# Designs tried in a protein design run: designed miniproteins, single chains, continued (5). Part 90

Each design is a single chain, and the fold is of that chain. pLDDT is the mean over its residues in the fold that is shown.

## One batch from the design tools (miniprotein)

Design m19320
Fold by ESMFold2-Fast:
Structure m19320 (fold): chain A 72 residues (1-72)
Amino acid sequence: DKPLEYIKELLLKVPGISEKMAEATALVVKAMRERGFSNSDIVDMIRLLLQRYTSPEEAEKIAEEIAKVLKE
């Protein structure tokens, strides 16, 4: 789906996130949505993941973009 592809592209902007990791993360997002997790729970998971690979400021920017994608 187009939203998952765009989330993968956003994750690939982070240094240290490989194509395989971005793909796996997009699949986790899909599974979380199918299991009824809220968009805020999904964004929180992504923000925590990103903070391990980039600055807090950059993690927040990417998480905010992903939050917008999930509402579409």
Scores: mean pLDDT 81

Design m19321
Fold by ESMFold2-Fast:
Structure m19321 (fold): chain A 61 residues (1-61)
Amino acid sequence: SMKEKLLEEFLKKIEEASKKYNFSEEELQDLKRKVEELVEKGESEDEIENAILTYIMKLLS
């Protein structure tokens, strides 16, 4: 399904970001939960991407 594809793609992206930026296990799990929440709510791909990028930027600050 479209939701399954979006979930898989965004989970892959945050896993790669976690490895690149050395996120903690807790931070990675929080990002995963955020992705799952937004996908389940039916947010658009652009809205999910913007929310995840904003959250990542907050973690890097």
Scores: mean pLDDT 82

Design m19322
Fold by ESMFold2-Fast:
Parts: sequence; structure tokens; C-alpha cells
Structure m19322 (fold): chain A 70 residues (1-70)
Amino acid sequence: MFTDTAVVQVPPEKAREAGEKAKEAALKAGATKVTVEVDEQRGIVTVTVEAETEEIARKSALAAAEAARK
């Protein structure tokens, strides 16, 4: 199993919402497991994805980062 990590800076008041969007996007992209850590004070969202292939892990992490920034 392969892992990849995305770290995204967002406004603190949006950090929790960004984390939820990131998790949904990563799972939709094919990740088998997604771990989201949200630092609401600093506005940092860390998403760690696990997938069956390196390509899916990379794609899932990228999708998570894009979703968190929107």
C-alpha cells in the first residue's frame, strides 16, 4: 500500500470545512484510507492518504489539496 501527504494553508475559520472537503475528494479519487489533521488556530490542513497504487495515492493527495483550497 502507498501513502502520500498534502498540507494546505487555509483561513483558520475555514479549516474544518476544508478538512471535510479534502477527505471527500481523496476518497472519491480512490484512496482506501484518509487521515485528516486540522489545526484550526493556524489554518493548516494535513491530509494523509493510503491507496493500492502509487498513482492513486498521488492523485488522491492532489485532489484533497485542490478541494481544501476551494
Scores: mean pLDDT 83

Design m19323
Fold by ESMFold2-Fast:
Structure m19323 (fold): chain A 62 residues (1-62)
Amino acid sequence: SVDEEIQRLLDEVTRAVAAGDYDRAIENVERILKLVREHRPDDQDTIASLEERLEWLREQRA
């Protein structure tokens, strides 16, 4: 299911951040964001939260 895919990707983000692999974390957040926009476009709070997390991760990499 989409929920299982999102949860798996969230677990991958957590592991990537713990390892300091911000590039991998960014890629996985972008995949989650695409899935949420495609399947739950009305979930604006989740979309905004993911976009904020993505910007934070990009700042860690810079």
Scores: mean pLDDT 87

Design m19324
Fold by ESMFold2-Fast:
Structure m19324 (fold): chain A 55 residues (1-55)
Amino acid sequence: DDKQRLLDAARKSLSPAQLAQLEAGLATAETVEQQVALALRTIGDEIDARLAALA
């Protein structure tokens, strides 16, 4: 469900060119999942850096 929601939200927010790339990536769901995982790790690292500044 979360994956479907993320994909749906991405499709709605993306430009037509980015949407076309996402649709191509959906043919290989595993690749899209890896991209999402990397994005989440990047966001986590950003949050961690900000929290470290508060330490």
Scores: mean pLDDT 62

Design m19325
Fold by ESMFold2-Fast:
Structure m19325 (fold): chain A 77 residues (1-77)
Amino acid sequence: MSAQQVAQQIGDLVSQKLKQAGKNDDAQKVQQAMQDALQQGQPAQGVQKVISLATQAGFYDDAVQAVNDVQAQMSRS
């Protein structure tokens, strides 16, 4: 996968976990931050900002798990 696809999947997983916890506004902020970073060609900055936003919402462990899950998917391709 491209760096943009990896970053998008991380953003999607973090957003989904926030929605499952009822943090819909935080999930939208995560999606917006990732889209903004991808539009600027900055997927690594997008991932970092998503982790920061998830941490502020109390979901740091969930954000780290999302990164690990996407990396594991890449290892199986």
Scores: mean pLDDT 81

Design m19326
Fold by ESMFold2-Fast:
Structure m19326 (fold): chain A 69 residues (1-69)
Amino acid sequence: MTPVLSPEEALELAKTYDPSTRRGLSLLLARELYEEFGDERAKELVENAETLSAEELHERVVEILEELK
């Protein structure tokens, strides 16, 4: 089942967790954006996540969410 998190809830959760948990939440969001909206940037985030810091991944997901909102 697709998780239904608002962008605000997801961002708030990511902010309060350690870097590894924050990375995991951001990756889940990126995969949801790619699978539900077909966003190529979200796909690229998932594929290149290991080259990005948890903070960079978080910021990229925020940008995509804002654009799709």
Scores: mean pLDDT 70

Design m19327
Fold by ESMFold2-Fast:
Structure m19327 (fold): chain A 56 residues (1-56)
Amino acid sequence: MMEEKQAEGNAEAQREIAGLSDEEYERVFRRLLESQRKAEELREESQEQSDRVAKE
């Protein structure tokens, strides 16, 4: 773990503590991560299908 970068992470965590609880922050973060994975999966699938039809 990078000790210097932990200072930056602490500052960001403190902002979240002021506005959001730890559980709420983690939940939002997980949802964002899952949403990104799904979006990328759908994008790749859509692109592959489009390429197959176009190239045929």
Scores: mean pLDDT 63

Design m19328
Fold by ESMFold2-Fast:
Structure m19328 (fold): chain A 82 residues (1-82)
Amino acid sequence: MVSITRQIALALRAIGLELDAEKLLEKDPENELAKKALELAKRALELAMKALREKDPEEAERLAREAERLIEEAEKLLKEAK
């Protein structure tokens, strides 16, 4: 069961991670962990937005799960970058 609330929450988490990564890159533009986290956060946002627009509930769930996976990886990288 795919919740629209969960899909919106994933998109907001991805946006927050993009902002955190950009803030770290302003401090150190060569921060490799922050660069990777930004890439993953951007990709997670794209997948979360696709899930929100997806009419097939099963495909929407797959997209949401993939977005969540990328968000978790980006969160780990940002913890290491801090």
Scores: mean pLDDT 82

Design m19329
Fold by ESMFold2-Fast:
Structure m19329 (fold): chain A 68 residues (1-68)
Amino acid sequence: KEEAQKLLDKGIAAMDAGDYETAVKYFEEALKIDPKNTDALFALSQAYRLLGKDDEAKKYEEKRKEVK
C-alpha cells in the first residue's frame, strides 16, 4: 500500500500541473497495486472526466461504489 500511495501522490502532482494523461497513468498503476484504493478510483474518474473521457470516468465511479 505504501507503493500505491507513492503513485497516488505522483498522480496528484500531475493533476496539479494540469497533466491529466500522466495523472491517469499513475492512478492506474496505483490501482494495479491496490485495486480497492478509493482515493485512486476517485482521482482516476476525475482525471478521465477532465480529459473528456466520460465512459472511463463512469467506469471508475461505479467501481468506487462497490468498495464499502
Scores: mean pLDDT 80

Design m19330
Fold by ESMFold2-Fast:
Structure m19330 (fold): chain A 80 residues (1-80)
Amino acid sequence: SPLAEAARLAKRLGIHVLEAKEGTPEQAQKHLDEARRVLEEIRRRVPDAAPLFEQMLADENSAYGFGLAAKQEEEERKAA
């Protein structure tokens, strides 16, 4: 079922995004790369659902980028 396949891939995408948010910057890069690979599988297997998952990854990656960049700057400021 395309819906079941999309749900499985969405869960894998979400796990990698969550690991990226909670990990170190190095781990975050690896998990975001894995999330992008899962998105390519969604594009291939469930193309009609791909725009929704693309937006989800963009929103999560943007929130991660803004949130962790700010957190990293705050940690660097405290270390000084």
Scores: mean pLDDT 66

Design m19331
Fold by ESMFold2-Fast:
Formats: C-alpha cells, structure tokens, sequence
Structure m19331 (fold): chain A 55 residues (1-55)
C-alpha cells in the first residue's frame, strides 16, 4: 500500500475523533477550536490526496 494512502487513512481517523469530540462538547469556544482542528486535518487530507493523484 502507498505510504500516502496510509497517512490519509490515519488523518481520516483523527478527523473522525475530533468531530466526535466536537459533537460531545458543550463549551462553544472548545467546539469552535475542535471545528478549526477538523478543518486543518481536512486541508492536510486534500494536500495528500492531490499528491497521491499526481503520482
């Protein structure tokens, strides 16, 4: 398996964890922080997917 594909899978798992924490969180400031974290992971996934597609 490609190392890029494995990294994407790891980031997708991390994203799901962050989103689950966001959904369980009641503090609006912490929810916003978790949403920004998930957005950062989405950007990393998109970058790695672009690299994988170009390979």
Amino acid sequence: ASRLAARIQQLEAARQDVLARRDAETDPAKKASLERGAAGIDAQIAELQAQLAAA
Scores: mean pLDDT 84

Design m19332
Fold by ESMFold2-Fast:
Structure m19332 (fold): chain A 113 residues (1-113)
Amino acid sequence: VLSAEEARAAVRALTLHANSARVRRGVPGADAAIELDGVRIALVDARGLSEAEMTERLRAARAAGAHAAFVVSEDPERARAAARAAGLPAAVLGPETTVDDLVAAAEAAAAER
């Protein structure tokens, strides 16, 4: 499980190394998404969700073109099970991470380019 600091550092590194980077809102199943060189990473706040609810959201994100997800969860095993069921590769982030923190990290890194 990635800490909030590790998650922000990962998002920043990925964004700085991309040729094109953008943040998207209104992506089905996701609270936000980061799009890097045509690869879409869904950002999902799964805190308080059941495995079935997480699986539904991740399936929706995959159907909307997500290649991978960052999933914020207090239950890493439930989040991993949901991601496997959805067929979407996911990194699990601790519950102290917010989607807005990840969005801010991506936007700041994109502005540095």
Scores: mean pLDDT 87

Design m19333
Fold by ESMFold2-Fast:
Order: sequence, then C-alpha cells, then structure tokens
Structure m19333 (fold): chain A 56 residues (1-56)
Amino acid sequence: SVAELGRAADREGTRHTILTGVPLSQEEAGELGGRAMGVDPETGAAAARAAREAGL
C-alpha cells in the first residue's frame, strides 16, 4: 500500500541519515523503501510522491 511504502521510505531515509549524515529527498527515500519491500524503485518513488500529496 502507499502508506506502507511511505513508512518504508521514512525508515530507510532515517537509516541513511544516521549511517551517512546525508539526508535523502522524499523520492530517493521512496526508491530505497521500495527496494526494501521488494518493488522496483520507480514504484517506490511514485508512492512517495503520492504519500506527500496525501500528507503522509
């Protein structure tokens, strides 16, 4: 679901920032979240955009 992809993106973005000190854009975090959930990165990025529009 979009909400699950959004949560995965948030978790991956936070993990990336902790490990590297570099923040990710919402789309970049969505790509990593999508990969972590076993979907293609384009789907993760699209879900991150949809979540942003929904205020998630």
Scores: mean pLDDT 70

Design m19334
Fold by ESMFold2-Fast:
Structure m19334 (fold): chain A 89 residues (1-89)
Amino acid sequence: EALAHFRKAQEALAAGDREAAARHLLEALRAQYEAERAALEADPREAEAARVVLEGTEEALRHFAAGDEEAAKRALDEARERAQAILEA
């Protein structure tokens, strides 16, 4: 249910609940990782890309906790772009 978790994260962000948004986003990414775990582990690049996304999520969590929503968004966007570059290599 990664989509449901992402939706809850967006709703929490819109409501100004940064801590809830961070929790839901992390759960969404964990659910997606577990659903795709076998495929990710079969491809070293996909495993590396997933790790980059998880690290970006941890950084975003720290920014959300500090009340810096824009820094959190940049951390997630940067992690996503970096993961995509790894997959394209």
Scores: mean pLDDT 73

Design m19335
Fold by ESMFold2-Fast:
Structure m19335 (fold): chain A 132 residues (1-132)
Amino acid sequence: MSYEELMEKGNKYLLEGKFDEAIKYYQEAIDKAETPEEKAQAYLNLGRAYAGKGDYETAVKYFEKAAEIGTPEQKARAYINLGALYAAQGKRDEAVKYFKKALEIAREAGNKGLEFQVAFTAYLYGLEKELS
């Protein structure tokens, strides 16, 4: 299968809550990735699948890998996911740190949609006031 076909299968299983199947297809997609952007997208989705399983330590590692090699938008999305993950664990200070990192990237890019996504995700966890 191509990278695209493997990502589509992974996404299907992720939406169905079949996290082990999603992980398998995203791992195979990484092996087929031809660009850092493709690999970063697979790492983002792997992080989401591991978070869905409750394996937060592994989810953090994949979001960090996505942030390292991804585009500025993918890096900001990785930081939004890290913020949400730490917020879900009650780790307020870590959550705020990552939301602020995502917000800085969004502001530097002039990306108002991404700024809204950061603020809205923080709002869902009662952390929006910490970003001021």
Scores: mean pLDDT 91

Design m19336
Fold by ESMFold2-Fast:
Structure m19336 (fold): chain A 97 residues (1-97)
Amino acid sequence: KKEEAIKNLKKAIEYLGEAVRQLLERGDVEKAIENLQKAIDYLEKAKELSDNPELVEKAIEYARKALEHAKQGNFEEAVRDALKAIKYANEALKELE
């Protein structure tokens, strides 16, 4: 249970980071959206495995905001919210370790 939550959180952080890279370095919005969607899927799995889901819920909230902003072409907001999602996902990961 704990090991699976950690694995899903690490995958979510990886995909969130890749989405930020696609927006900032490559300008590949379609690939950023794909990575944000994958990150949200892994965060939702981590939430189901968590006995204290508050930090994972915040990570999901900001990841979803990042996805919405990316789809609207608001890339600065998308990056900001993706970075907040990474912050909360890392805090959730630290609570499990």
Scores: mean pLDDT 87

Design m19337
Fold by ESMFold2-Fast:
Structure m19337 (fold): chain A 72 residues (1-72)
Amino acid sequence: APLADVAAVLTKAVSQGADALTPEEIARRAGVTLEQARRALEHVSRAQKALDAGNFTEAAKHLREAAAVLRA
């Protein structure tokens, strides 16, 4: 998937929460497998938890990991 599409999916997942996006919707929008979408959501969930704790550096790390899974 193009970088812009991956970034848009990750931004939506973070802003609306991991539960707001299904693995099926992420797989469709990013053009990845359901397994990759589930792994990306796991990283987004960790990023959300880090963000809630005020740890922006850790949140950014987890978002990069999610993007890497979606591009694999």
Scores: mean pLDDT 71

Design m19338
Fold by ESMFold2-Fast:
Structure m19338 (fold): chain A 70 residues (1-70)
Amino acid sequence: ASPEEVERIKERVLEAVKRLLDAGASPELAKSGAKTAATHYVQAGKLTEEQAEEIIKEAEKLVEELSKKK
């Protein structure tokens, strides 16, 4: 996969996480969704494990930031 394709996948995962949180999903459910999506892309040969881990970390950080709103 090209860097451009990896960036596109990252954007899709982050968008899905935002939609889940906006719909009232728990932080744990949103994080689980991101991990599942990234794992599927690794199994499909679209991401390396390293790229998937980076995307998961960014998604988890986003979930934490959005969940700490007060």
Scores: mean pLDDT 79

Design m19339
Fold by ESMFold2-Fast:
Formats: sequence, structure tokens, C-alpha cells
Structure m19339 (fold): chain A 62 residues (1-62)
Amino acid sequence: MYITPEENIARMVRYLIEEKGLTEEEAIEQLAKAFGIDPETVRKMVEKARERAKAEGREDRL
């Protein structure tokens, strides 16, 4: 199996929340700025990755 950009971003959001104590919204904003994309786009990518992971039985990774 391959790691999609969406899954990778979702994992980074979790790390920022757990490592730096950021809120999910702050983590999304930080990653959006780092990647040069809209924070709303990052949020949608995270939501899509989580829903896809649930369907595939991989939700615990995101």
C-alpha cells in the first residue's frame, strides 16, 4: 500500500497536536502555510483521509 498526500497530512496534523499541543485548527493552519495551500483545503484533505481510512479499516493511523 502507498501513502497518499492526504494521509500524510492527516498524520502530520496528529503529530502537531500531540507533540506541540496545538489545536487541530492550528495544526491545519501551520501545515497549510508550510505547504503553501489553503487551510480549508488541508482540512478537507484530512477529513477525506480519515473517512477513507475508516472504510479501509485504517482509521487508527490517522
Scores: mean pLDDT 75

Design m19340
Fold by ESMFold2-Fast:
Structure m19340 (fold): chain A 80 residues (1-80)
Amino acid sequence: MEEIKKIEEEIKRVEEEIKRLEEEIARLERELEATEDEEKRLELEIEIAFKRMELSVLKLEKKKLEEELEKLKEELKKKE
């Protein structure tokens, strides 16, 4: 059952990365709201867009890992 533990550890790592990225996006969005300079606003919007893309990729990876974990748990139920 080492395989389940490995996937759970990987999910935890991805969740920690998602949390950090969401916190960074929230910080950048607050900076964007406080910024009146058009050039700085554009730079922040671009950075936010890239971070949101990274977040989407991480959320997709988490979903795949969760689906793999559920499949392994169902296979274990068949052995019992």
Scores: mean pLDDT 82

Design m19341
Fold by ESMFold2-Fast:
Structure m19341 (fold): chain A 85 residues (1-85)
Amino acid sequence: SIDALRNEVLRLAMEVAALLDQSTDPAVQAQLRAALGRLAEADGLLEAARKSTDPAEKERLVAEARRVIAEVRELLAEIRGQQAA
């Protein structure tokens, strides 16, 4: 559901913010700031999907938001993997 995806965006944004606060590497900080921007885009796509009355447009917007969420999840996994090594 759109609500479940928006909750996931919020959860990821909180995780990104926590990692950004803990990070001292400027390159990692830049990646995390970019991820926050991408999550803001995903939230905007989900808001547009909620307001749309066109099923095809709604599906497209949700699919785009899901791709952004997956990209951010992958980035967070990579950053955490590097910190654990």
Scores: mean pLDDT 86

Design m19342
Fold by ESMFold2-Fast:
Structure m19342 (fold): chain A 98 residues (1-98)
Amino acid sequence: NVNDELSELDEESRKVFLRLVSLANRIIDALAEMYNSAELAGPLLQLRNETIDRIIELVKKNPTSVTEDDVINIFRELAQRILGLSDEEIEEILEKAK
């Protein structure tokens, strides 16, 4: 439960979490805009939820060393697994999210 886990974080760890989740949401929103399909609604929700779950776990384990590159790597792994996206498609999404 993300809300219960957030209550265990100190103020600085919560700031890191919120910043990384904001990046994840920008990337996934860019994907949703590019692929504009109702059939992707379920897979996109799964991608968003699994990405946020992975971010909270990383922040809990190492709040001072987790980076935006960690979020990008999580997104790449999950987008390939859940949506079957190619490396080329993922790079286009990441460029749009900048």
Scores: mean pLDDT 83

Design m19343
Fold by ESMFold2-Fast:
Structure m19343 (fold): chain A 68 residues (1-68)
Amino acid sequence: AETDRLIERIKETAKTDPEVAEALGLIWAAISKKDGRYEDAGRILIAMGEATGNEKLVEYGRELLEKA
């Protein structure tokens, strides 16, 4: 449950520092994409977008899930 741990960390950080939560989510999504883990990248972006209200990130995350 590596991705689940990252998602919970992002959600927790978003309560205090949403900008930091977005930075963490983008970094881990980029790493996951570089490793060809599109499902993990998509799940991270969706969770981050939902936590911060960023619909564009949710849509992008769904696109990555379709490529997985």
Scores: mean pLDDT 79

Design m19344
Fold by ESMFold2-Fast:
Structure m19344 (fold): chain A 70 residues (1-70)
Amino acid sequence: MYQEMKDKLLELARRMAEAAARGDSEEAERLSKEMSKLIDEAKKTLGPEKAKELEDLAGRTLADTLNRLK
């Protein structure tokens, strides 16, 4: 479960960064909402500590991907 959620979340983070980098605000917003849903699900299924770990990983992946695309 954790690894599956992690893999999905990091993929969403990368896609959101790519959308943001190209100025596709609609796609970036859609992906951001999907990430938020997954984090909320993680809080309910894995607990807040694991959810925060995933949220922090996603944030770093988003920032790193954006920096590489600029």
Scores: mean pLDDT 82

Design m19345
Fold by ESMFold2-Fast:
Order: C-alpha cells, then sequence, then structure tokens
Structure m19345 (fold): chain A 77 residues (1-77)
C-alpha cells in the first residue's frame, strides 16, 4: 500500500538524518546505530554506506570502515 511505502520511506530518512546529526556531534556509536537502521530500508544507498564507514573509521574500526567503503563503491559501479 502507498501509506505503508511512505511510512517506511519517512522512517528511513529520519534514521539517516539522525545518523548525520550524531556523526556531526561526534557521537559515532549513535551514528552507526542510525545508519544501520537506514540501511535496512535503503540497502542500495552508497551515501549511507560511506557515512557508516566514516563513523566506523572515527571509532578506530579501520578494517570495517574499508569494507563498507568498498560496499559503497560496488553499489556505484
Amino acid sequence: AQEERDAKLVEGIKNYNKGVEALKAGDYETAVKYFEKALELFPNSPTIWDNLAEAYEKLGETEKAAEYRAKADQIRA
């Protein structure tokens, strides 16, 4: 249904925006949480994968960050 689709789209955008706000605030653990929720709704968004990679890089999870950047590049290909 259209209402169901619109509700999920709004939910995904809200989670993405909360992730971006957390990332800017230096709350990288919260940023990861919200970006992961956004990816559940938009798994083919290279932008969300890049932001998740940045959050993991800031947390010192360098290997995971590289893996997620590669995922974003794969989607852009």
Scores: mean pLDDT 81

Design m19346
Fold by ESMFold2-Fast:
Structure m19346 (fold): chain A 83 residues (1-83)
Amino acid sequence: MEEALNLARQYEKEGDFEKAKEIYEGAVKRFPDSAEAWLLLGEVYYKMGEYEKAIEYFQKALEIDPSNERAKKLLKEAQEKLK
């Protein structure tokens, strides 16, 4: 999992959000209890301007880890984009 998440982060840095998204989608399917995987999937959707999907995935991360400050901040930011 960690190697796949690191590879996806590299694709994000290169601007290849579609490949990053595919890797993160695979990660949440394989590890549905990973708050980090849901958070990272939400972040790539956020970067792509898919705010409704980003909100959904940040909420999944917070269901698993309610104390995740990064997920709380990004959820609020994504909700503000839809106003």
Scores: mean pLDDT 84

Design m19347
Fold by ESMFold2-Fast:
Structure m19347 (fold): chain A 66 residues (1-66)
Amino acid sequence: MKFRVTGVGDIVKFIGTVLRLIGDPNVEVKPLSPDVYEVTVHGNEEEAKKLFEELKARPELKVEEL
C-alpha cells in the first residue's frame, strides 16, 4: 500500500508512529517536500490499512492513497 501524507511538522514523531505500527523493514518513507511524505508499506495489508486509518484520523494531517 502506498500513500501521501501532508502536514508532517514533526518528522521524528511521525517516524515514531510509523515504526510503532509497521516496523522498519516493512515500510519506506520518502520526503517529497519539507511537509509532504510518501509512505510505502511492503507486506502485511492489514497493518498498512491500520496505519492509513490512524494517520487519516489525525486532523493536522492530509492522507491520500496512491
Scores: mean pLDDT 75

Design m19348
Fold by ESMFold2-Fast:
Structure m19348 (fold): chain A 69 residues (1-69)
Amino acid sequence: SAERREKVLAAVRRVLAPDAPDASLEPIADAVLKLLERGADAAEIAATLGIPLPVAERLMEALREEGLA
């Protein structure tokens, strides 16, 4: 849903790039949504997005707190 996507986008911005515009983060948010639908863990998210594992773990934690993971 659009609401779920907006919450993922907000979490991605907060953890990865607080000052980045939505248009730059939308492809990342869409990738995260697909990974969550597949039950991907932090390691798979890190590998898929090309980010460090601790950053992916922080993103997963933020998503779980929002009830999204």
Scores: mean pLDDT 81

Design m19349
Fold by ESMFold2-Fast:
Parts: C-alpha cells; sequence; structure tokens
Structure m19349 (fold): chain A 74 residues (1-74)
C-alpha cells in the first residue's frame, strides 16, 4: 500500500496548490472556478486513497483542508 500512500500524498499536495490558487484568484471567476474543481477532485482522491492506504493522519489533514474551503468531503 506504499503506492497508494504516495498517490494520496500527491493528491493532498495538489489540493494545497489549488487552495493557494483559490486565494490568489478570488477576483478572477474563471481561474477561481478551475482551482475549486481541482481542489475538490484532489481532496476527494486524497481521502479515498488515504483510507485505502490506512493513513488516518493524511485523511484527517485532507478533511480539515476541505472544511477550510467549505467542502464536505467524507
Amino acid sequence: SEALREEAERSLELAKEAKKELEENKDDPIKYTAAAIRAIGSLTEAVLLGRKAGDEELVEEAQRLAKELGLDIR
């Protein structure tokens, strides 16, 4: 399951990058929407892959980040 853990970590990093893009593009609706879609996708993958890998800390970090963005990722 190391490959799943690594994929989950990459998805979480992509979500963190998307969060930065959201904060930087609050006045650009097209870029903001694109960043929001990337954040949702990356956070969803991080939670799913993190659960499969048994990485509870990563799942909790992804869920915390989702809450900060106003997303309900279960």
Scores: mean pLDDT 83

Design m19350
Fold by ESMFold2-Fast:
Structure m19350 (fold): chain A 60 residues (1-60)
Amino acid sequence: GPKRAIATADQPATIPGFLGLKKGEEVEILKRLSNGLVYARSLKTGKEGYVGESLLEVIE
């Protein structure tokens, strides 16, 4: 199934296309990109967007 990860820091929802996250929030990684970004869905909000790969710790 899709990989699960946890946000290690807050990410503000201020950049168009980027996912707003709070530290400790879980996401599903939908796609890894070649530019150090992933496209992910928040399990808390159901919203999708880009996240810096370095912000995420893969747990599943």
Scores: mean pLDDT 80

Design m19351
Fold by ESMFold2-Fast:
Structure m19351 (fold): chain A 55 residues (1-55)
Amino acid sequence: LRLPTQDELLEGLKEKARKLLNIDEELSREEVIALLREHLDDPAFSGLLDELEKL
């Protein structure tokens, strides 16, 4: 879609986080945020965390 909804943005961010964490399991927003917080030394993880917390 050209103009993604909040839900579509959330799913996109969750997918990016799963790829960075190398996880194929379905994760909740809270689970993704918790895992990203463990890797804040990496700019890619901190950027995704910021975007997820804004949603």
Scores: mean pLDDT 74

Design m19352
Fold by ESMFold2-Fast:
Structure m19352 (fold): chain A 57 residues (1-57)
Amino acid sequence: FSEEEKKLIEEAVEKAKGKSQEEIEAIANETAAELYARGASPQEVTRAANEIIRRAS
């Protein structure tokens, strides 16, 4: 991941921490969509979503 991508992942984890599983998944999906729009590969997008869910849960 780029430094900017890592920053977005960290912010998403912070926002999602303590939320319900549904809200964690919503935040992960929103962040993944933003990364994709910024030019991240599908593989990177999938890894980011999984990382957010793992760290926030």
Scores: mean pLDDT 81

Design m19353
Fold by ESMFold2-Fast:
Structure m19353 (fold): chain A 110 residues (1-110)
Amino acid sequence: MEELIDELVELAKKLGLTLPQLSALAREIADQTPGPVGAAMRLLAGIAQRAYDEAGGDNEKALELFREQLVELIRALREDMATDPSAEQVLRTLKEALELLIQKLKELGE
């Protein structure tokens, strides 16, 4: 999971995408993606937008905050797996959403 987050952040930097642009892309993908993966994609979009707002419009700081917030979410979900069986499903769905977003970013780079 952390490797997917690092790949996503590096692709966003390589493509010159701001977090608001990444958030907008994730929302567009979510609208075309049914079910839990679409919901996870909207969650990623929300995290990206919040990171940008917290960074005061500094995209480099926003990308750092976005990475930190995603790592924190994954850690919390892994801890919750001991008491909440839904946390494993959320982690799996979030992984699928990250992989889909990365694939779409790679397509934009072509």
Scores: mean pLDDT 84

Design m19354
Fold by ESMFold2-Fast:
Structure m19354 (fold): chain A 77 residues (1-77)
Amino acid sequence: MSTLSAEFQAKAEELRRLAEEVERSGDPAAILELAERLAEALLAQIERLNPEDAELIAAARAQVEAELARLRAELAA
């Protein structure tokens, strides 16, 4: 089974608490902030697991940026 480092577990718990706050508030700005923090955490994880693979990191960043752009557009509509 996949294991998480203590650092990843701590970040996951922080994000979970933030997600619950967002669910209660329903604020689009809070939803965007949560999504951006999740994106940063995901990219940091990919970079730590594959620090030598600049192409993989660049591809992951582009994909995350595209998803965030879509989310911003959806919340603005």
Scores: mean pLDDT 71

Design m19355
Fold by ESMFold2-Fast:
Structure m19355 (fold): chain A 67 residues (1-67)
Amino acid sequence: SEEILKEIKEILGEEKVKKILEAQELGAKAIELRKAGKEEEAKKLEEEVIEKYKKLAEEVQAIMEKL
């Protein structure tokens, strides 16, 4: 998986990879909130994660269309 991450950095650049890691970290926090029984806070955070991934997917799609 680290090798794939290296290839992704070469294609997308460090900024995009940083955004992916930030969204991933936010997703991990949402999981912890659900385990703690904070369903409402978890759902709000999950919606933010989905929105971040949608924007990232659009940016990645734009890059891939130029390749």
Scores: mean pLDDT 78

Design m19356
Fold by ESMFold2-Fast:
Structure m19356 (fold): chain A 71 residues (1-71)
Amino acid sequence: GSMKHQELLRLIGEILRLIGELEDLRRQLKKAKEAGDEKTAKELEEKIKELEKKLEEKKKELEELDKEMGM
């Protein structure tokens, strides 16, 4: 029903947001490394790792929902 469609759209939105945040953090990490800012680089690497884990979890949820919906 409509609820499954809304859940799919919400999950896709979350995935796209996480991808955008990861790209921004990766750009910041590159700049921090180029500047020799080891403290900022370490903090960014930790945030990237956490977001990559969240993205993987959300992708698994999307795959499960996709199978459930017969897509």
Scores: mean pLDDT 82

